# Designed miniproteins, single chains, continued (5): the designs that were tried, part 11

Each design is a single chain, and the fold is of that chain. pLDDT is the mean over its residues in the fold that is shown.

## One batch from the design tools (miniprotein)

Design m16349
Fold by ESMFold2-Fast:
Structure m16349 (fold): chain A 66 residues (1-66)
Amino acid sequence: SWRDRAAEAAGRAAGVDRETAERATDAVLRHGLGPEGQRAAGRAAGLDPETARRATDAVTDVLSSS
């Protein structure tokens, strides 16, 4: 599914496990693809700002390719 592709891409880009990637992806989708989503992903998945940014960028790329 689309959400599964986004979570997989986020996990690969951020170098985190599937559960962490799913939490980050869900936070980005709830709060938006920009800085708000990045901060939400960091809080929800326990990621530092750069790792959260990589996850958010990966989710954005999946959505842009649809």
Scores: mean pLDDT 81

Design m16350
Fold by ESMFold2-Fast:
Structure m16350 (fold): chain A 81 residues (1-81)
Amino acid sequence: TDSVVLILEKIRKDLEAKDAESQPTILELAINVMEMEIRDNPESAAAFRRFAETLSPEQQAQLHRAMDRTLAEVQKAQALA
């Protein structure tokens, strides 16, 4: 949804503007938003993939690992339903 895109854009700007000490906390916030949104709407994964492309390689890897875990959990839950 548009709200997710706006939240991710704000997080991206915060990552660019904040001190290195703040970046891990901001990335954790992005991962939490991703987990919540994908569990409610797996289609939002595309927006998070676009967001990941704006991050450093290490941050991108961390976000992709979290996304893969969350998507696997959603798929497992759907298979059990």
Scores: mean pLDDT 74

Design m16351
Fold by ESMFold2-Fast:
Structure m16351 (fold): chain A 95 residues (1-95)
Amino acid sequence: SALEAALAAARAALAALLAALEGKIPQSALDSLRASWEALLDRIGREGLTPELREGVEYALPSLEKLVEAVGDPEAKAALAAFRAAWEALVAAAA
């Protein structure tokens, strides 16, 4: 389905962003980010894009954006832009 394809793209974009952050933030912070964001995407895969899950992602996204900006790495910024685009496509596919 369009939603399954968009979710797979969002997972891939998240993996690329986490890879771009490796060695640039503490490992404990990277592990925490991975666990939190993968849990959100896993729930979307099981439950669909509920209003609660959409709100949860949109609440967490500004903190991720601030972290990437603080790191100041062009690769991480590009990976974040790709993740944001994949998230917007997922929201559109769920409508």
Scores: mean pLDDT 88

Design m16352
Fold by ESMFold2-Fast:
Parts: C-alpha cells; structure tokens; sequence
Structure m16352 (fold): chain A 80 residues (1-80)
C-alpha cells in the first residue's frame, strides 16, 4: 500500500529516523517491482542503498537485519 509507505517515509524524514526511511524506500521499491514498474523500483532502490551505505559502516542492532536482507534481494533483482 503505497500511501502508507509514503506517510511512513515522511514521518521518518521529519524525525531523522534512518531505519524508518530505509524500510519505507525498500517497501516502495518492492511494491513497484511487483507492479512491473522497474524504473520506479530502481529509483526507490537507489535511495534505499544510499541510506543503507550510511548505516552499514556501523555495528547495527539485529532489528536492521530483515530490511538489509530485503535490500540484498532487490539488488539481485534490479541489477543486470
């Protein structure tokens, strides 16, 4: 549900919640990939990768593992 992901992203950006931003971008990329909109899926995937790069330079709590695994799946699916 795109509207819920967009609302979550807006709230996370307002609060500086990097995990929330990452989850929202990954969710948007997954949504557009399922809709066969690969251009939008790649756009949101690239935004998620930027945030993940900032976060991956630190020792991350286990709560980050599921979203990083989802990001890895998108990386395989969207890169040729």
Amino acid sequence: MVKELEEALKEAEKKGDKLGQLKSYVGLAEHYYKQKDFEKAKEYYEKAEKIAKELSNEALPSEYIPVFERLRELRVLLKE
Scores: mean pLDDT 77

Design m16353
Fold by ESMFold2-Fast:
Structure m16353 (fold): chain A 72 residues (1-72)
Amino acid sequence: LVSELMEITGLSRAEASRLLREMIERGSAFLRVPVSKVEAARKFAERFREEYGVDLTVVGTADPSDVGLVEP
C-alpha cells in the first residue's frame, strides 16, 4: 500500500505513510494525484475500499503542489 501510494502521488515514504494513516483514520477522503496517475489511483482506491473499508475519491491535478489530501 505505502509503495503504491508513493508511485501514484510521487511523495516520499514518510509523506505517503502519513497520508495512508489519515485516510484510514477518517474512513473517507478526497485525494489529488497527478492527472497521469488518476487511473492507477482509482484502482488503488477500489482495493483500499475492499481491503480497509475506506471510501477514497480520486481527483486529478496538473499542479504537483496540489497532490495530497483535500481538506473539506
Scores: mean pLDDT 80

Design m16354
Fold by ESMFold2-Fast:
Structure m16354 (fold): chain A 99 residues (1-99)
Amino acid sequence: SREALRAAAALLILAINELPPSSAKSVLEALESVPEQDILDFLKGVLGLPDSTPAREVALEALREAKRLVGEELFEKYVEEVLKHLKDPSGLEELVKEL
């Protein structure tokens, strides 16, 4: 879903910029008006993924990279904070289970 993709992008932005978990809401709000294709293009560029990469795999790779950058403990805190601000948390929860 677009919301799950936006959440994955927010998690990667938090990780790359070494932001505190409390910044999750502001990052998600900044991404709310961004078209899905622009989020995909951003993530593919940052992660070095081919243009043919499906949206689900782009989101999974963004989550894997965020977790790699900050480690398990801080990644879990980021996920917890992001989930609080989603209308439908199920998409992000499903992706996190695949890691």
Scores: mean pLDDT 89

Design m16355
Fold by ESMFold2-Fast:
Structure m16355 (fold): chain A 66 residues (1-66)
Amino acid sequence: SVDQQISDHLQKAVDALQKGDKKKAKEHVEKALKLLEDAGVPIDEETKESTFKVLELHAKERQAAA
């Protein structure tokens, strides 16, 4: 399902950020956002940037708590 694919890509993006692989994380975020766009959710440049920043902060917080 699309929801599972989006969730999978976002989880992989967080995992990549925790490992310091920002390029791989960005690719997974872009794939997740493309799936949302294809499903009719409007995604602008600000939304793309904000999503990446939120996931980066989340990954850093999870690493600090581990």
Scores: mean pLDDT 77

Design m16356
Fold by ESMFold2-Fast:
Structure m16356 (fold): chain A 90 residues (1-90)
Amino acid sequence: MSKVPEEALRLAREAGLRTLKAAVEKGKISLGSGGALLTVGAIAEADFFGDGEGAVRLLERAAEIAEELGDEEGARLAREAARLIREALG
């Protein structure tokens, strides 16, 4: 089993989906696609490549993009996913 908590992966997926929804609603598809790709990249780094530090960096950047889109909940979910991954690393 991956050392990354399943809860962190679920939160990252939810953050990515919320970012895409916010991007569609605001017509900021390019920015939202970037944010969603960062959450997918974080899941890949954590789950497939074992790079938890890389995953945390991608999730923190995804949270910044969610904030730029006005998706405060998406930003919160991305940061919570990053926190859970950091705790699993320490």
Scores: mean pLDDT 79

Design m16357
Fold by ESMFold2-Fast:
Structure m16357 (fold): chain A 69 residues (1-69)
Amino acid sequence: MVEEYARRLGEAVRRAAEDPSRFEEYRREAEEYKREIREEMRESLERIMPEVERGVEEIKEAVEKLAEE
């Protein structure tokens, strides 16, 4: 879940700001989370591609309707 990984990255950044002496540890954690996000997004994209295609078509139709109105 992208939101959960984004929250973890934010938490790591916040901890680094609160304790700069441990910055290297937090940076390493952030890099781990970034890799997890990349992997999660790749797998999620493969599963949701049909929904993305439907969404694009719906947006296109909505824009065309707005242009007509």
Scores: mean pLDDT 64

Design m16358
Fold by ESMFold2-Fast:
Structure m16358 (fold): chain A 105 residues (1-105)
Amino acid sequence: SALQAALDAAYEEFKKYIDELLKNAPESVRKAFKEGEEIGKKITSAKQAQYEVLKALLSPFGGERIMGIALGALKAGKVDVLEALARWFDPESKLGKLIAKALAG
């Protein structure tokens, strides 16, 4: 579908952007992002997405964890999860714009 193609394109663009940001990041930061990505892939509901974001905010490197969660959700193609996550990103940021573009189809 057009939505799935948009989600896949957003995932690839987001992944490249994050790989560049994390290229020289400390291992602890890269681990936080990777843990977020694995969580994001497994989120099944908007309520779970909100819970995982709040949990990430209370964890070390919460911003990177939330970016990981968004990347994982993009890969899983869960629209309701992405809509819940969009509320936590500045719509004018690179990542906020990518999420909005993915949801627009």
Scores: mean pLDDT 80

Design m16359
Fold by ESMFold2-Fast:
Parts: C-alpha cells; sequence; structure tokens
Structure m16359 (fold): chain A 98 residues (1-98)
C-alpha cells in the first residue's frame, strides 16, 4: 500500500468512527451541541495527528478533503454536516499553509 493510500484509509476510518459515534448519540437522544462539538474536536485532533505523519501535496489534501466532506454530507443532517465540514476545511487550510 502506498503512503498516500495508507493516509486516505486512516483518515476515512477516523471520520467513519466519529460519524458512527454522532449517530449513536443522536439515536440515544444524547446529541447536545456540547457533545457534537466534543466529537468534532476529537475527530479533527485524530485527523491532524494522521496528517502530521505524511508528506502530502496540496492536490492530495484537496482530494482527501472532498472525500471526507462527501462522507460527512451522506451521514449527517445539513446543519451538522456544514459545521463538521467547516472544521475539516480549517484543518486542511492549516496544513496547506504549513
Amino acid sequence: MSPVEEAEKRLLEVTRAALARLQALAAAGRLTPEAFAAEIQRMVAALEEILEEYELSDEQLERFRERLKALVEAALPPAQAAAANAAIDGLVEQRKAA
């Protein structure tokens, strides 16, 4: 497996796990704004840790952004998806500036 493919797999796994936790909280009636924010912060921290391990081009970061945002949009209501995607956008822009 290439380093790029390994990075993508790990980023998708982290995002899917976060979305599954958010859906479980919603199903239990426990998804407060605070719980949502905490799960998104946890997701972003895990994504940032993965991205620090790999030398990725801006083009590769944009492809990963598109895939993560598509996964979020498929799993969450529009307002929650927009908030999660804004956090992903912030992380990617920070990495491109570094």
Scores: mean pLDDT 86

Design m16360
Fold by ESMFold2-Fast:
Structure m16360 (fold): chain A 61 residues (1-61)
Amino acid sequence: VEVSRGVFSIEFMIETLLDEGRFDEARAYRDRAVALLRSKGDNETAQEVERRADELLAEAE
């Protein structure tokens, strides 16, 4: 399932960027990923990615 694999890849990239202290890049990656998912009509997955990314960002700060 491409959508599920895409979500895992997005979360992995955000975690990697946060682990490296690249907070602005992590936020930019989240924003692009959420926008892409919404453009495909996958609003539910976009909301889940946004929520998880916000949680990771809060933990990393």
Scores: mean pLDDT 74

Design m16361
Fold by ESMFold2-Fast:
Structure m16361 (fold): chain A 118 residues (1-118)
Amino acid sequence: EELRKLLKEIATTERPSDEVIQKAAEIIRKTSDEEFLKLVKEVLEDPETTPYGVLTIVSLAILYRSPETALKVLELVEKYAADRLKEIPQYDLNSLIELAKALGKTEVAEKLEELRKK
């Protein structure tokens, strides 16, 4: 329940605070893949989810979840938030690609490069 509130705030708030992001990160580390993906789907289905919210949720998945789970998050983004994904600046998408590469999550980086070309 607490993670749902934090993810909704991150998704729908312009520039959420570092404190909110840090609290979400702590809970994400303890949350199952099934529950995390369920909550991500709920917030991405919300039309009030911002492009920056999408960017932040993807960043959290790359940082704190397995490559498999991060790839599933990107599939949910393509399905429910493709319009907001298109509004993310190329520089910010490139930063996510570099983050994924730095963490050795090569398949995630490749998927982000495909999404950048759309």
Scores: mean pLDDT 84

Design m16362
Fold by ESMFold2-Fast:
Structure m16362 (fold): chain A 85 residues (1-85)
Amino acid sequence: MPSLSEILEKANREVMERVKEWQKENPDASDEEKARAARRIAREVTDEYKKKYNISDGSARVWEGLLFVNALTQAMTGREVVLKP
């Protein structure tokens, strides 16, 4: 079975891909729109993975925070954040 680190890495990779796709559709987006998209994407991916892998509420909130910061970094700077398992 995949480790929690492998699951988190997969979730992060999915967040990065969704942010990149959103940016392609929204090339002239404001910083506020970028921040809003990053927050939404991080929450959606966290909720999907929480249900799929039965992650606790506490762990899911920590993951949402980390994934949001990573999504925001990608959206604001164009730099992809990579997590290693």
Scores: mean pLDDT 85

Design m16363
Fold by ESMFold2-Fast:
Structure m16363 (fold): chain A 90 residues (1-90)
Amino acid sequence: MSEAEKIAIGALEKLIEELERHGLLEAAEKLREILAEMKETGDYLAGLRKALAYLEEKAKAETDPKKKALLEGQAEFLRYVIELIEKIEK
């Protein structure tokens, strides 16, 4: 497993645990589905981009301010991780 793959997997695992701790179980399950697909295909950047798009869409639809802030924060974290991996691969 490459360093970029380890970072991508670790990032999604961290976000899943955080969503579970805050009771966002549907979002956590969706990220687990994306993580499983990423592990099967080896396309970690596609997996991260799918997770980012999902979190951004959920944040837009969320009406609870605390849950919205969590989803927005997770989306920002994934944007940072994607940028970091893209720089490492260049």
Scores: mean pLDDT 85

Design m16364
Fold by ESMFold2-Fast:
Formats: sequence, C-alpha cells, structure tokens
Structure m16364 (fold): chain A 70 residues (1-70)
Amino acid sequence: SHMELLERLKREREERKRRALEATREVIREVSEASKTSTHDELAELGRRLAPRVAEVGRALREVAGEHYA
C-alpha cells in the first residue's frame, strides 16, 4: 500500500519530467527551424511570441526539479 503509493508517485513524476522535456525540445525545434529561413524581424517576433511558452516550460521544469516535493 505505502510502497504502491510511492511507486505510483515516482511514475507520475517521471511522466511529468518527460512531458516538460518534450515541451522544451519543441520550443528549441521551432527556434532552430525559424533560424534557417526567417529574417531578423521574424525571429524577433517569434521570440516575443515564444516568451510565455518559455516561461511556462521553465515553471514546469522547476516543479519537476522538486523545490516543493519533499
């Protein structure tokens, strides 16, 4: 029972970490692809558009890092 709960929490944390890393890779991929074809102005606009998503990914990664999961 207690061990089953700990195993479930471990799997849930691993799944959250996987999702956070996937979201991070998607942002990197979008920037990488844009850098090959976009003008400086288009890249600046993409940076402004991506800023909230980067902030959200940063929050998710901090949660996974366990600052509040003691």
Scores: mean pLDDT 74

Design m16365
Fold by ESMFold2-Fast:
Structure m16365 (fold): chain A 92 residues (1-92)
Amino acid sequence: RTNAINARDKLLKLMAEKGPDAIDLPEVARAIAEVLSQPIIHSGDYMTVMAATGDYDTFQEIMRRAYELQGSPLEEIARAVQEILQRHVAKK
């Protein structure tokens, strides 16, 4: 669906505007949550989220958490994703 394509485009634009060090921003977490909440997730969507997170283990944790929160409000999923990203950035 058009909404699915728009979610990845939003994340790509946001990463281009904010740069790769902006991973812990709320708008990045929301864009990731939108991509992972799509009815159909393409390989390019996974690659974009992976590139944004910069870490495979963090990407896997985000996917698991998004799955657990399936059906929850987007804002709740985005908050959980942001918490994971912030914790990962703090660990580095």
Scores: mean pLDDT 73

Design m16366
Fold by ESMFold2-Fast:
Structure m16366 (fold): chain A 71 residues (1-71)
Amino acid sequence: GEEEELERRIIELLQKHAGLSEEEARALIESIRSYEDAERLSVRLYVTRGVPPEVATELNKLLEKLIDLRK
């Protein structure tokens, strides 16, 4: 479904740009429960793992969309 496709896209971006495994990426996604959590994660990835700002912004948008689908 749309939720599974969003999760796959987020995992792909985290693996490619942040050097995370699928398991690590999935654990991070499960920890995100609010828009504030999504913003904090995207900023942290930009600052600490050198994720490009355009990718960090895209991750934040995808995480917000995922949160909205879970409501």
Scores: mean pLDDT 85

Design m16367
Fold by ESMFold2-Fast:
Structure m16367 (fold): chain A 94 residues (1-94)
Amino acid sequence: LTPEQQAEVDYAVLEIAFSVIKVAAERAGNTKIAEAVDKALDALNEAQPTKSPVEAARIAVRAFAEALGMELPREPKSIDEAVKLLVEYAEKAM
């Protein structure tokens, strides 16, 4: 993949991960997690035009953790790490 194609894939992976968590939270009646996802997606979309996918992922995961009242224990170094942290925070908040 070209760097541009890889960036598009990385952003799509992040958006899908957040969307899945939001749907699961809404089905469980957990409005706090659903609202935290909306804040994270807003942060991701705002970062996307000027930041690399990994930097945008860091911003989005931080926004998600902050919305849940949780501390970010580490900055993710990759998209895979960002998705893993996102799932860990969602599970702890449920």
Scores: mean pLDDT 79

Design m16368
Fold by ESMFold2-Fast:
Structure m16368 (fold): chain A 70 residues (1-70)
Amino acid sequence: MDAASAATAAATTRAVALERGPEAGREVGKQYAAQLSGEAAETLLRETERAVAEAERLMKERQERDIAAA
């Protein structure tokens, strides 16, 4: 897998996690990994887990800023 494919999977996982929650994002990441095998699947799973964690952090920051902006 090239870096562009991995980046696309991570970006999609992050977007889904932000819109539908971290579990939904993680499930999307697992679906991407299911299309692969071996080290490529393991690498993608680690990258999508990182993307979900980043999405959770961004959601928390946004909620905190929501009150500060008013």
Scores: mean pLDDT 72

Design m16369
Fold by ESMFold2-Fast:
Structure m16369 (fold): chain A 95 residues (1-95)
Amino acid sequence: DVVEEIRRVVEEGLAAADKIKNPQLRKAAKDTLEELGKVLERLAKIDPESARENVRILRKIIPLLTSEDEFDQEVAIALLEIVLGITKIELKRLE
């Protein structure tokens, strides 16, 4: 359930990242999303509700990644990195 939601949002994010023309931004987005997928799946096994809330936040960020404006793409990547950091802190507190 939550794991399927995580996989779908990460797949959607990776598809959006593949369309980024700037290779450095594309790599940063993809690396962050792949790490997010791993950490969110781990969080979902312990605290599925917190994982689900973080997926909801990711769904709000991903549309910025599809923008043609590099500024929007950079903001989206920064927000993804913030969500990754928060998810790692949440996971550490639970274990």
Scores: mean pLDDT 88

Design m16370
Fold by ESMFold2-Fast:
Structure m16370 (fold): chain A 91 residues (1-91)
Amino acid sequence: MKTFTLKEFVKWVVYGDTPVTAETPLEKLLLIFVSYHAKLKEDDVINRDNVLKVLQAVQKALPKSMPELQRYLGVPVDGVADQALADAVLA
């Protein structure tokens, strides 16, 4: 099972597998929004207890990110942050 911090997950949502060294305004705003709604800090590890809340916050901020994430992880593309997507993120 892969482990991500909230900051690493937000970077992956914004940039995919493209490495970046500096934060963009979009990354920072999304991180603040998700941190606030999921009640996590940027260095907090995404785990089974919080991954669904993180995905739901990302869906609320960037609804179009859900179909892209679902395609990347090979799960059904319905645009919904659900438990199947949460399990795939942590796989």
Scores: mean pLDDT 73

Design m16371
Fold by ESMFold2-Fast:
Structure m16371 (fold): chain A 98 residues (1-98)
Amino acid sequence: SFREKAAEYARRAAELAKSEEARRYALEAAELAERGGDPREAARYAGKAYRLAREAGDVRAASYAGLAGGGAIAAGGDPVLLEVARKIREIGDELEAE
């Protein structure tokens, strides 16, 4: 479930990203999440997309990239990181509610 959601959020970040570089990192995060590889690597690429989207003022792409990173980390099953992922998702849901 978390892997599927991480991939979904990363794809959404790529669709919204104004920066080609942010889009590339978001797509890489999505592929890593879908393949079930290292959750930390998926989170690392999502983090790169998040930073670039924030620097570009692309709030929605940044939010989805952040959610993708949290979801990827949560897929690793660390209880502390699961709480962080939950908080990131809560923030993303508020942004979607507008």
Scores: mean pLDDT 73

Design m16372
Fold by ESMFold2-Fast:
Structure m16372 (fold): chain A 90 residues (1-90)
Amino acid sequence: ARSTMVGVIGGDTAPVTQAAVDAAIAAAEAKGIEIAAVLTAGGKDASDEEIEEAKEAIKNKEPIQMSGRVPSEEQAKELEKLMNEHFVKA
């Protein structure tokens, strides 16, 4: 079966331990870093290399705030789409 204690973040496994909860929090933070990196790098017009560099910089600075760049209306809309996919759906 494909279910584990750490699978609670997106699996069919019911939470059974504190370790499973901690793993879910860590996964949510990782998705937050990805979204922050896209915003920081300039949204949809950012290259894969720029996004990767932004992720590294954000991790080094502990990303609490995602206001490193001023996104355009289109970039803000694309970010909302990514947030819905990763936070609302996940």
Scores: mean pLDDT 51

Design m16373
Fold by ESMFold2-Fast:
Structure m16373 (fold): chain A 99 residues (1-99)
Amino acid sequence: MRQQMQDYVQQATDYYNGARRDYDGARRLARLVPVTQPLARGVGSSYQNAQNQLDTARQNYDRGDVDSVRDSSGTARGSYRNARRLYDQARRLARRVLR
């Protein structure tokens, strides 16, 4: 159980780190290709949600609430997927504009 909670917190951390990298990439891309700026804002919102869910997972871990840690990790995964999807969309848009 404690190991399982640690695994969920680690998963939430990985999702947060992934969303952060996508946000950093989207921000740099928006400086070069301003038309992608709304997508970069969307990635930023998803990154913030992943950060909030990581913090929630850590708090629930301290309380020993396995179900809440799992749920927070799952929500962080959703935010990570949304960040990646929006960043992929921004990269595709930039390729079309730069060509």
Scores: mean pLDDT 86

Design m16374
Fold by ESMFold2-Fast:
Formats: structure tokens, sequence, C-alpha cells
Structure m16374 (fold): chain A 84 residues (1-84)
């Protein structure tokens, strides 16, 4: 869980390389649910899809707070914007 929180913090600061390293550590620790939307946010930012990245980051924050309904809503908005 701590690695996923640090990945979100790094991503908010625009440090994509540091965020990616923390995501990899979260995955190694078995925190796949938390890591997945953060990884999607990193990929979206690398593609210049900033709005989609912001929604995926929002989904990750809601997962870390245990708010699954809001996490799913943000994730689906991210996917829709990503396709545009």
Amino acid sequence: MEYARKAVEALKKGNLEEAEQYVDEAIKAGHFREARPIRLAIYAKKLGKTEAADYFLEAAEHILEGNWDKALEAYEKGIKVYKE
C-alpha cells in the first residue's frame, strides 16, 4: 500500500520515472488493484492524454481510500476520455 501511495504522489509531481518505479514495487508486493490505475495514468501522460491520466489517478486515490464505487466511476470516465 505505501508504494502505491508514493507512486500517486510522484505522479502528481510530474515525476513519471519515480512513479513507475513505485508502481513496480507495489506490483511485486501484490498490490495489483492499487497499481493498475496508476500504471494507466502514467501511460496516458506519456501519450499526452492528460485528462484520461487525471481520471485514472483519481481512481487510484479512491482505491487507496477504500472507496470502490467512486474508483470505478473515475476509471470508466478515464477509459471514455482515453478513446477520444
Scores: mean pLDDT 82

Design m16375
Fold by ESMFold2-Fast:
Structure m16375 (fold): chain A 69 residues (1-69)
Amino acid sequence: SAELEAAIERLRELLLTEPAFSEEQVESLVAALRKSPDRTTLGAALREAQEAGASEAVLAAIEELLRLV
């Protein structure tokens, strides 16, 4: 859906500002989310973000994506 794609793009932009994530890691994660926008993929993304010490904005963006799938 357009809403899901917009939410994924917002997450991508936020992740690119995070010092804990490389551009390669961000593009890999976004590609996985676009291919399989499901709770398993998003749960793995949330865990990776938490383990990397991502900002509350990133964690909130992933939780918003979980509401859309």
Scores: mean pLDDT 83

Design m16376
Fold by ESMFold2-Fast:
Structure m16376 (fold): chain A 81 residues (1-81)
Amino acid sequence: MEEAARKAREGAREPGLSDYGVEGAGQTAGFASEAVKLGVPRDEAAEMAGRGARYAMLWSGGTQEQVDKAAEAAREAAREA
């Protein structure tokens, strides 16, 4: 959980990204990694993390490129957990 959240925050923290979007990506990756430990399929958990990060970044006014990067960072962090 903690490691997945950290990696997602690092991947989303490019110059100009909002703190809200970065934190959202970290939280969704953390929750997805815990879901995998509880028996949710890893691919499904990774997609949930990606969707959550995407919505967090969109809600904070991120560009499409920032949204895509945050979603991918969250998916990869969730898969590593």
Scores: mean pLDDT 69

Design m16377
Fold by ESMFold2-Fast:
Structure m16377 (fold): chain A 95 residues (1-95)
Amino acid sequence: SPLELAEEIRRLVEQIYDLALNKAPQSVLDQQLQRLEQLTEEFKKVSDEELSSLAESAYLLAKEAVYFYVDQNNYSLGRLLYEAALEILDEILKK
């Protein structure tokens, strides 16, 4: 169901941020971000336009969170972007 797929996406976003916090290799982070992109595209195929837009926004925020946290060493911005991604996913899960 779209709801189960959204829960899987949310769990993966949490795992990606945990990997970033624990300084996982870039190859591992890239692989998980690719998995997140794939799940987001699968969700968009089975959801309406509004939910698809929200899922895309959450994906982009999660990707930016990793970039700022890992590549820019901007931990505060990385955390805020991550929290914003989870907030959007929580809104999807309420619908």
Scores: mean pLDDT 88

Design m16378
Fold by ESMFold2-Fast:
Structure m16378 (fold): chain A 91 residues (1-91)
Amino acid sequence: PLPPLTPEEKRELLRKLLELADRELEEAAADPSTSERERRLLELLKRMLEAALRGDLEALEREHERLLELTDDPQARAILERLKAWLAEVA
């Protein structure tokens, strides 16, 4: 088994995830087939990542709750809960 990521490796991964989220949002904005819901999900996901990077746990919780309002899929909700838990550890 691989060793767990260090705090520095976790923060670097978070920065890379933010870069990825920015690219996805730019592509979504340029694609007229992207739904408003899809754009909103990406925006809120990016805000969660930004909140974690700056250590703002209150903002992280708020943006997570807003994401859950847009998602009725049980699997997506479970993934978002796991993501929030990991982001809170990085914060």
Scores: mean pLDDT 82

Design m16379
Fold by ESMFold2-Fast:
Structure m16379 (fold): chain A 85 residues (1-85)
Amino acid sequence: MKYKITLTYPNGDSQEEIVELEDGESKVLENLNAILTLEGDKLTITFPVYNKSVTLDVPKEGESVSGTVEIPEKNATLTITVTRL
């Protein structure tokens, strides 16, 4: 399945990456410095540099889900949006 991962910064700027992922698979999102893991009905986005992760429910096709992660070294909260394509 294809997923679009959008990372939104507090200033409103965003970065996105499209990845194809199957159940039980993990992919490195090079543009976001993150790892996406799909396990059943859960998507986990891991930011290894920050030792942070966010777990979201797998969206339905054409739908989006969002979560947030705090980056203390930047004093910033990032919004992660996952869209199923």
Scores: mean pLDDT 81

Design m16380
Fold by ESMFold2-Fast:
Order: C-alpha cells, then sequence, then structure tokens
Structure m16380 (fold): chain A 83 residues (1-83)
C-alpha cells in the first residue's frame, strides 16, 4: 500500500459548479481537498467524476490523495465547468 499526494493550482469562481475527473492506473481510495478543506472522498477503479461548488473566487490549491497498491498512481486529472 502506497499513499501519493498530487497538488495543483486552479482558478475557480465562487458559486460555479465544477466537475473534477480522476483517472487512476489501479484501484485506490481518494481524498480531494480545496485549500485544505475536504470536498470528496471514496474509492476509484479506472475513472471517477466529482462535482463541487467552490466557496471563493480566485486561485485555489487542489489536492488529491490516492491510497492503493504499490505502483497505483494518477493517470489523468481534469477540471471542467459544469455550466
Amino acid sequence: MSTRTFETTVELEAGVEYRLTLTVTGPADYTISVDGEEIASGSVDGTVEVDFTPKKSGKSLLTVTLTGDDGVGLSRLELTKVK
């Protein structure tokens, strides 16, 4: 079992819905946080989509933590406006 943390800065608009798409290389548990606040957690095998609405406008730190078997990692991370 390995835990990996991925961080990126994203530009967000308060009150706008976003879809975060995660693709992993094997089965893993995930936790997603924005500016240190957890917005979602669960299990993923392949691809998972998480919808969220940010509380603040501007640049935010997006953190994704994956826990899985050794060698499991993040294949793709995409952020899209839902509307």
Scores: mean pLDDT 81

Design m16381
Fold by ESMFold2-Fast:
Structure m16381 (fold): chain A 103 residues (1-103)
Amino acid sequence: GKEKAIEHLDRGIAHLREARAASTDPRVQDLADEAISLLEQAKEAVKKGDIDKALELLRKAHITITAAMIVMMSEPESPERAAALAHLRRGGRHLDEATKALK
């Protein structure tokens, strides 16, 4: 239901904020900020009952998170890279759970 979707979106946003904080790469920071914006817009669409719009925003967020992970994988191995990747993966999983809750 809507409440479960919103809970997963909030957890996803929290993980994307941690990914942003773990990275000093402006490309990763910009992609994380875009994904956070898309998830916040998806929350508002869910609250309005616009499920089709919410699902479209979640698809865009998934693409953006994947792009951030690809950029991060191009960086040298570091604890910061590992932390950012872990948070990006967790954000993506919460996005997938929100998507399932809306179907």
Scores: mean pLDDT 90

Design m16382
Fold by ESMFold2-Fast:
Formats: sequence, C-alpha cells, structure tokens
Structure m16382 (fold): chain A 91 residues (1-91)
Amino acid sequence: LAEIAEAARRQAERYRAIADELAARGHEQAAEVFRVLARGLAEIARIFEEAPSLEEAFARAEPINRRTLAEAEALLAAMSEADKKGLRELM
C-alpha cells in the first residue's frame, strides 16, 4: 500500500511540474489536463495511504480514477490546436 501511495505521489509531482512548464509557455488548456491528473493521483495516493487493505484501496480509488480520466478526456477533446502542439513539443 505505502509503495503504491509513494509511486502515485511521485507521479503527481511530475505532472504538476509538466503543468507548470506548459503554463509558463502559455499553454493553459494543456496545463489544466496535467493539473487534473496530478490532483487525481494525489487523491489516490491518500486513499492507498489510509486504506486498511489493498482491496479497499482499489475500491475507494476506482471512482476517483474514473472521474479524473473523464475530466482529462473532456479537457483534451476541447483543447486548442496551439495547446495540442505545445503538449507534443514538451513530450
């Protein structure tokens, strides 16, 4: 549990750094996608840290993961061509 929580926290930190870089370059829509992903991962990390079992952790994390992916997908679908280009250049 702690190992998964730590991995999720590290990934959230990386996504926040990517969001900050995209925002600094003027790609706010692309930055918001990574902010959403970072928030979801931080919440999942907390769940894995607090849950009494792996089964309970996955059960609690599932709705967070679904909401996070749905929100990220909606943002990606609405993203401008300029922001899509900015994201591709950073990746």
Scores: mean pLDDT 84

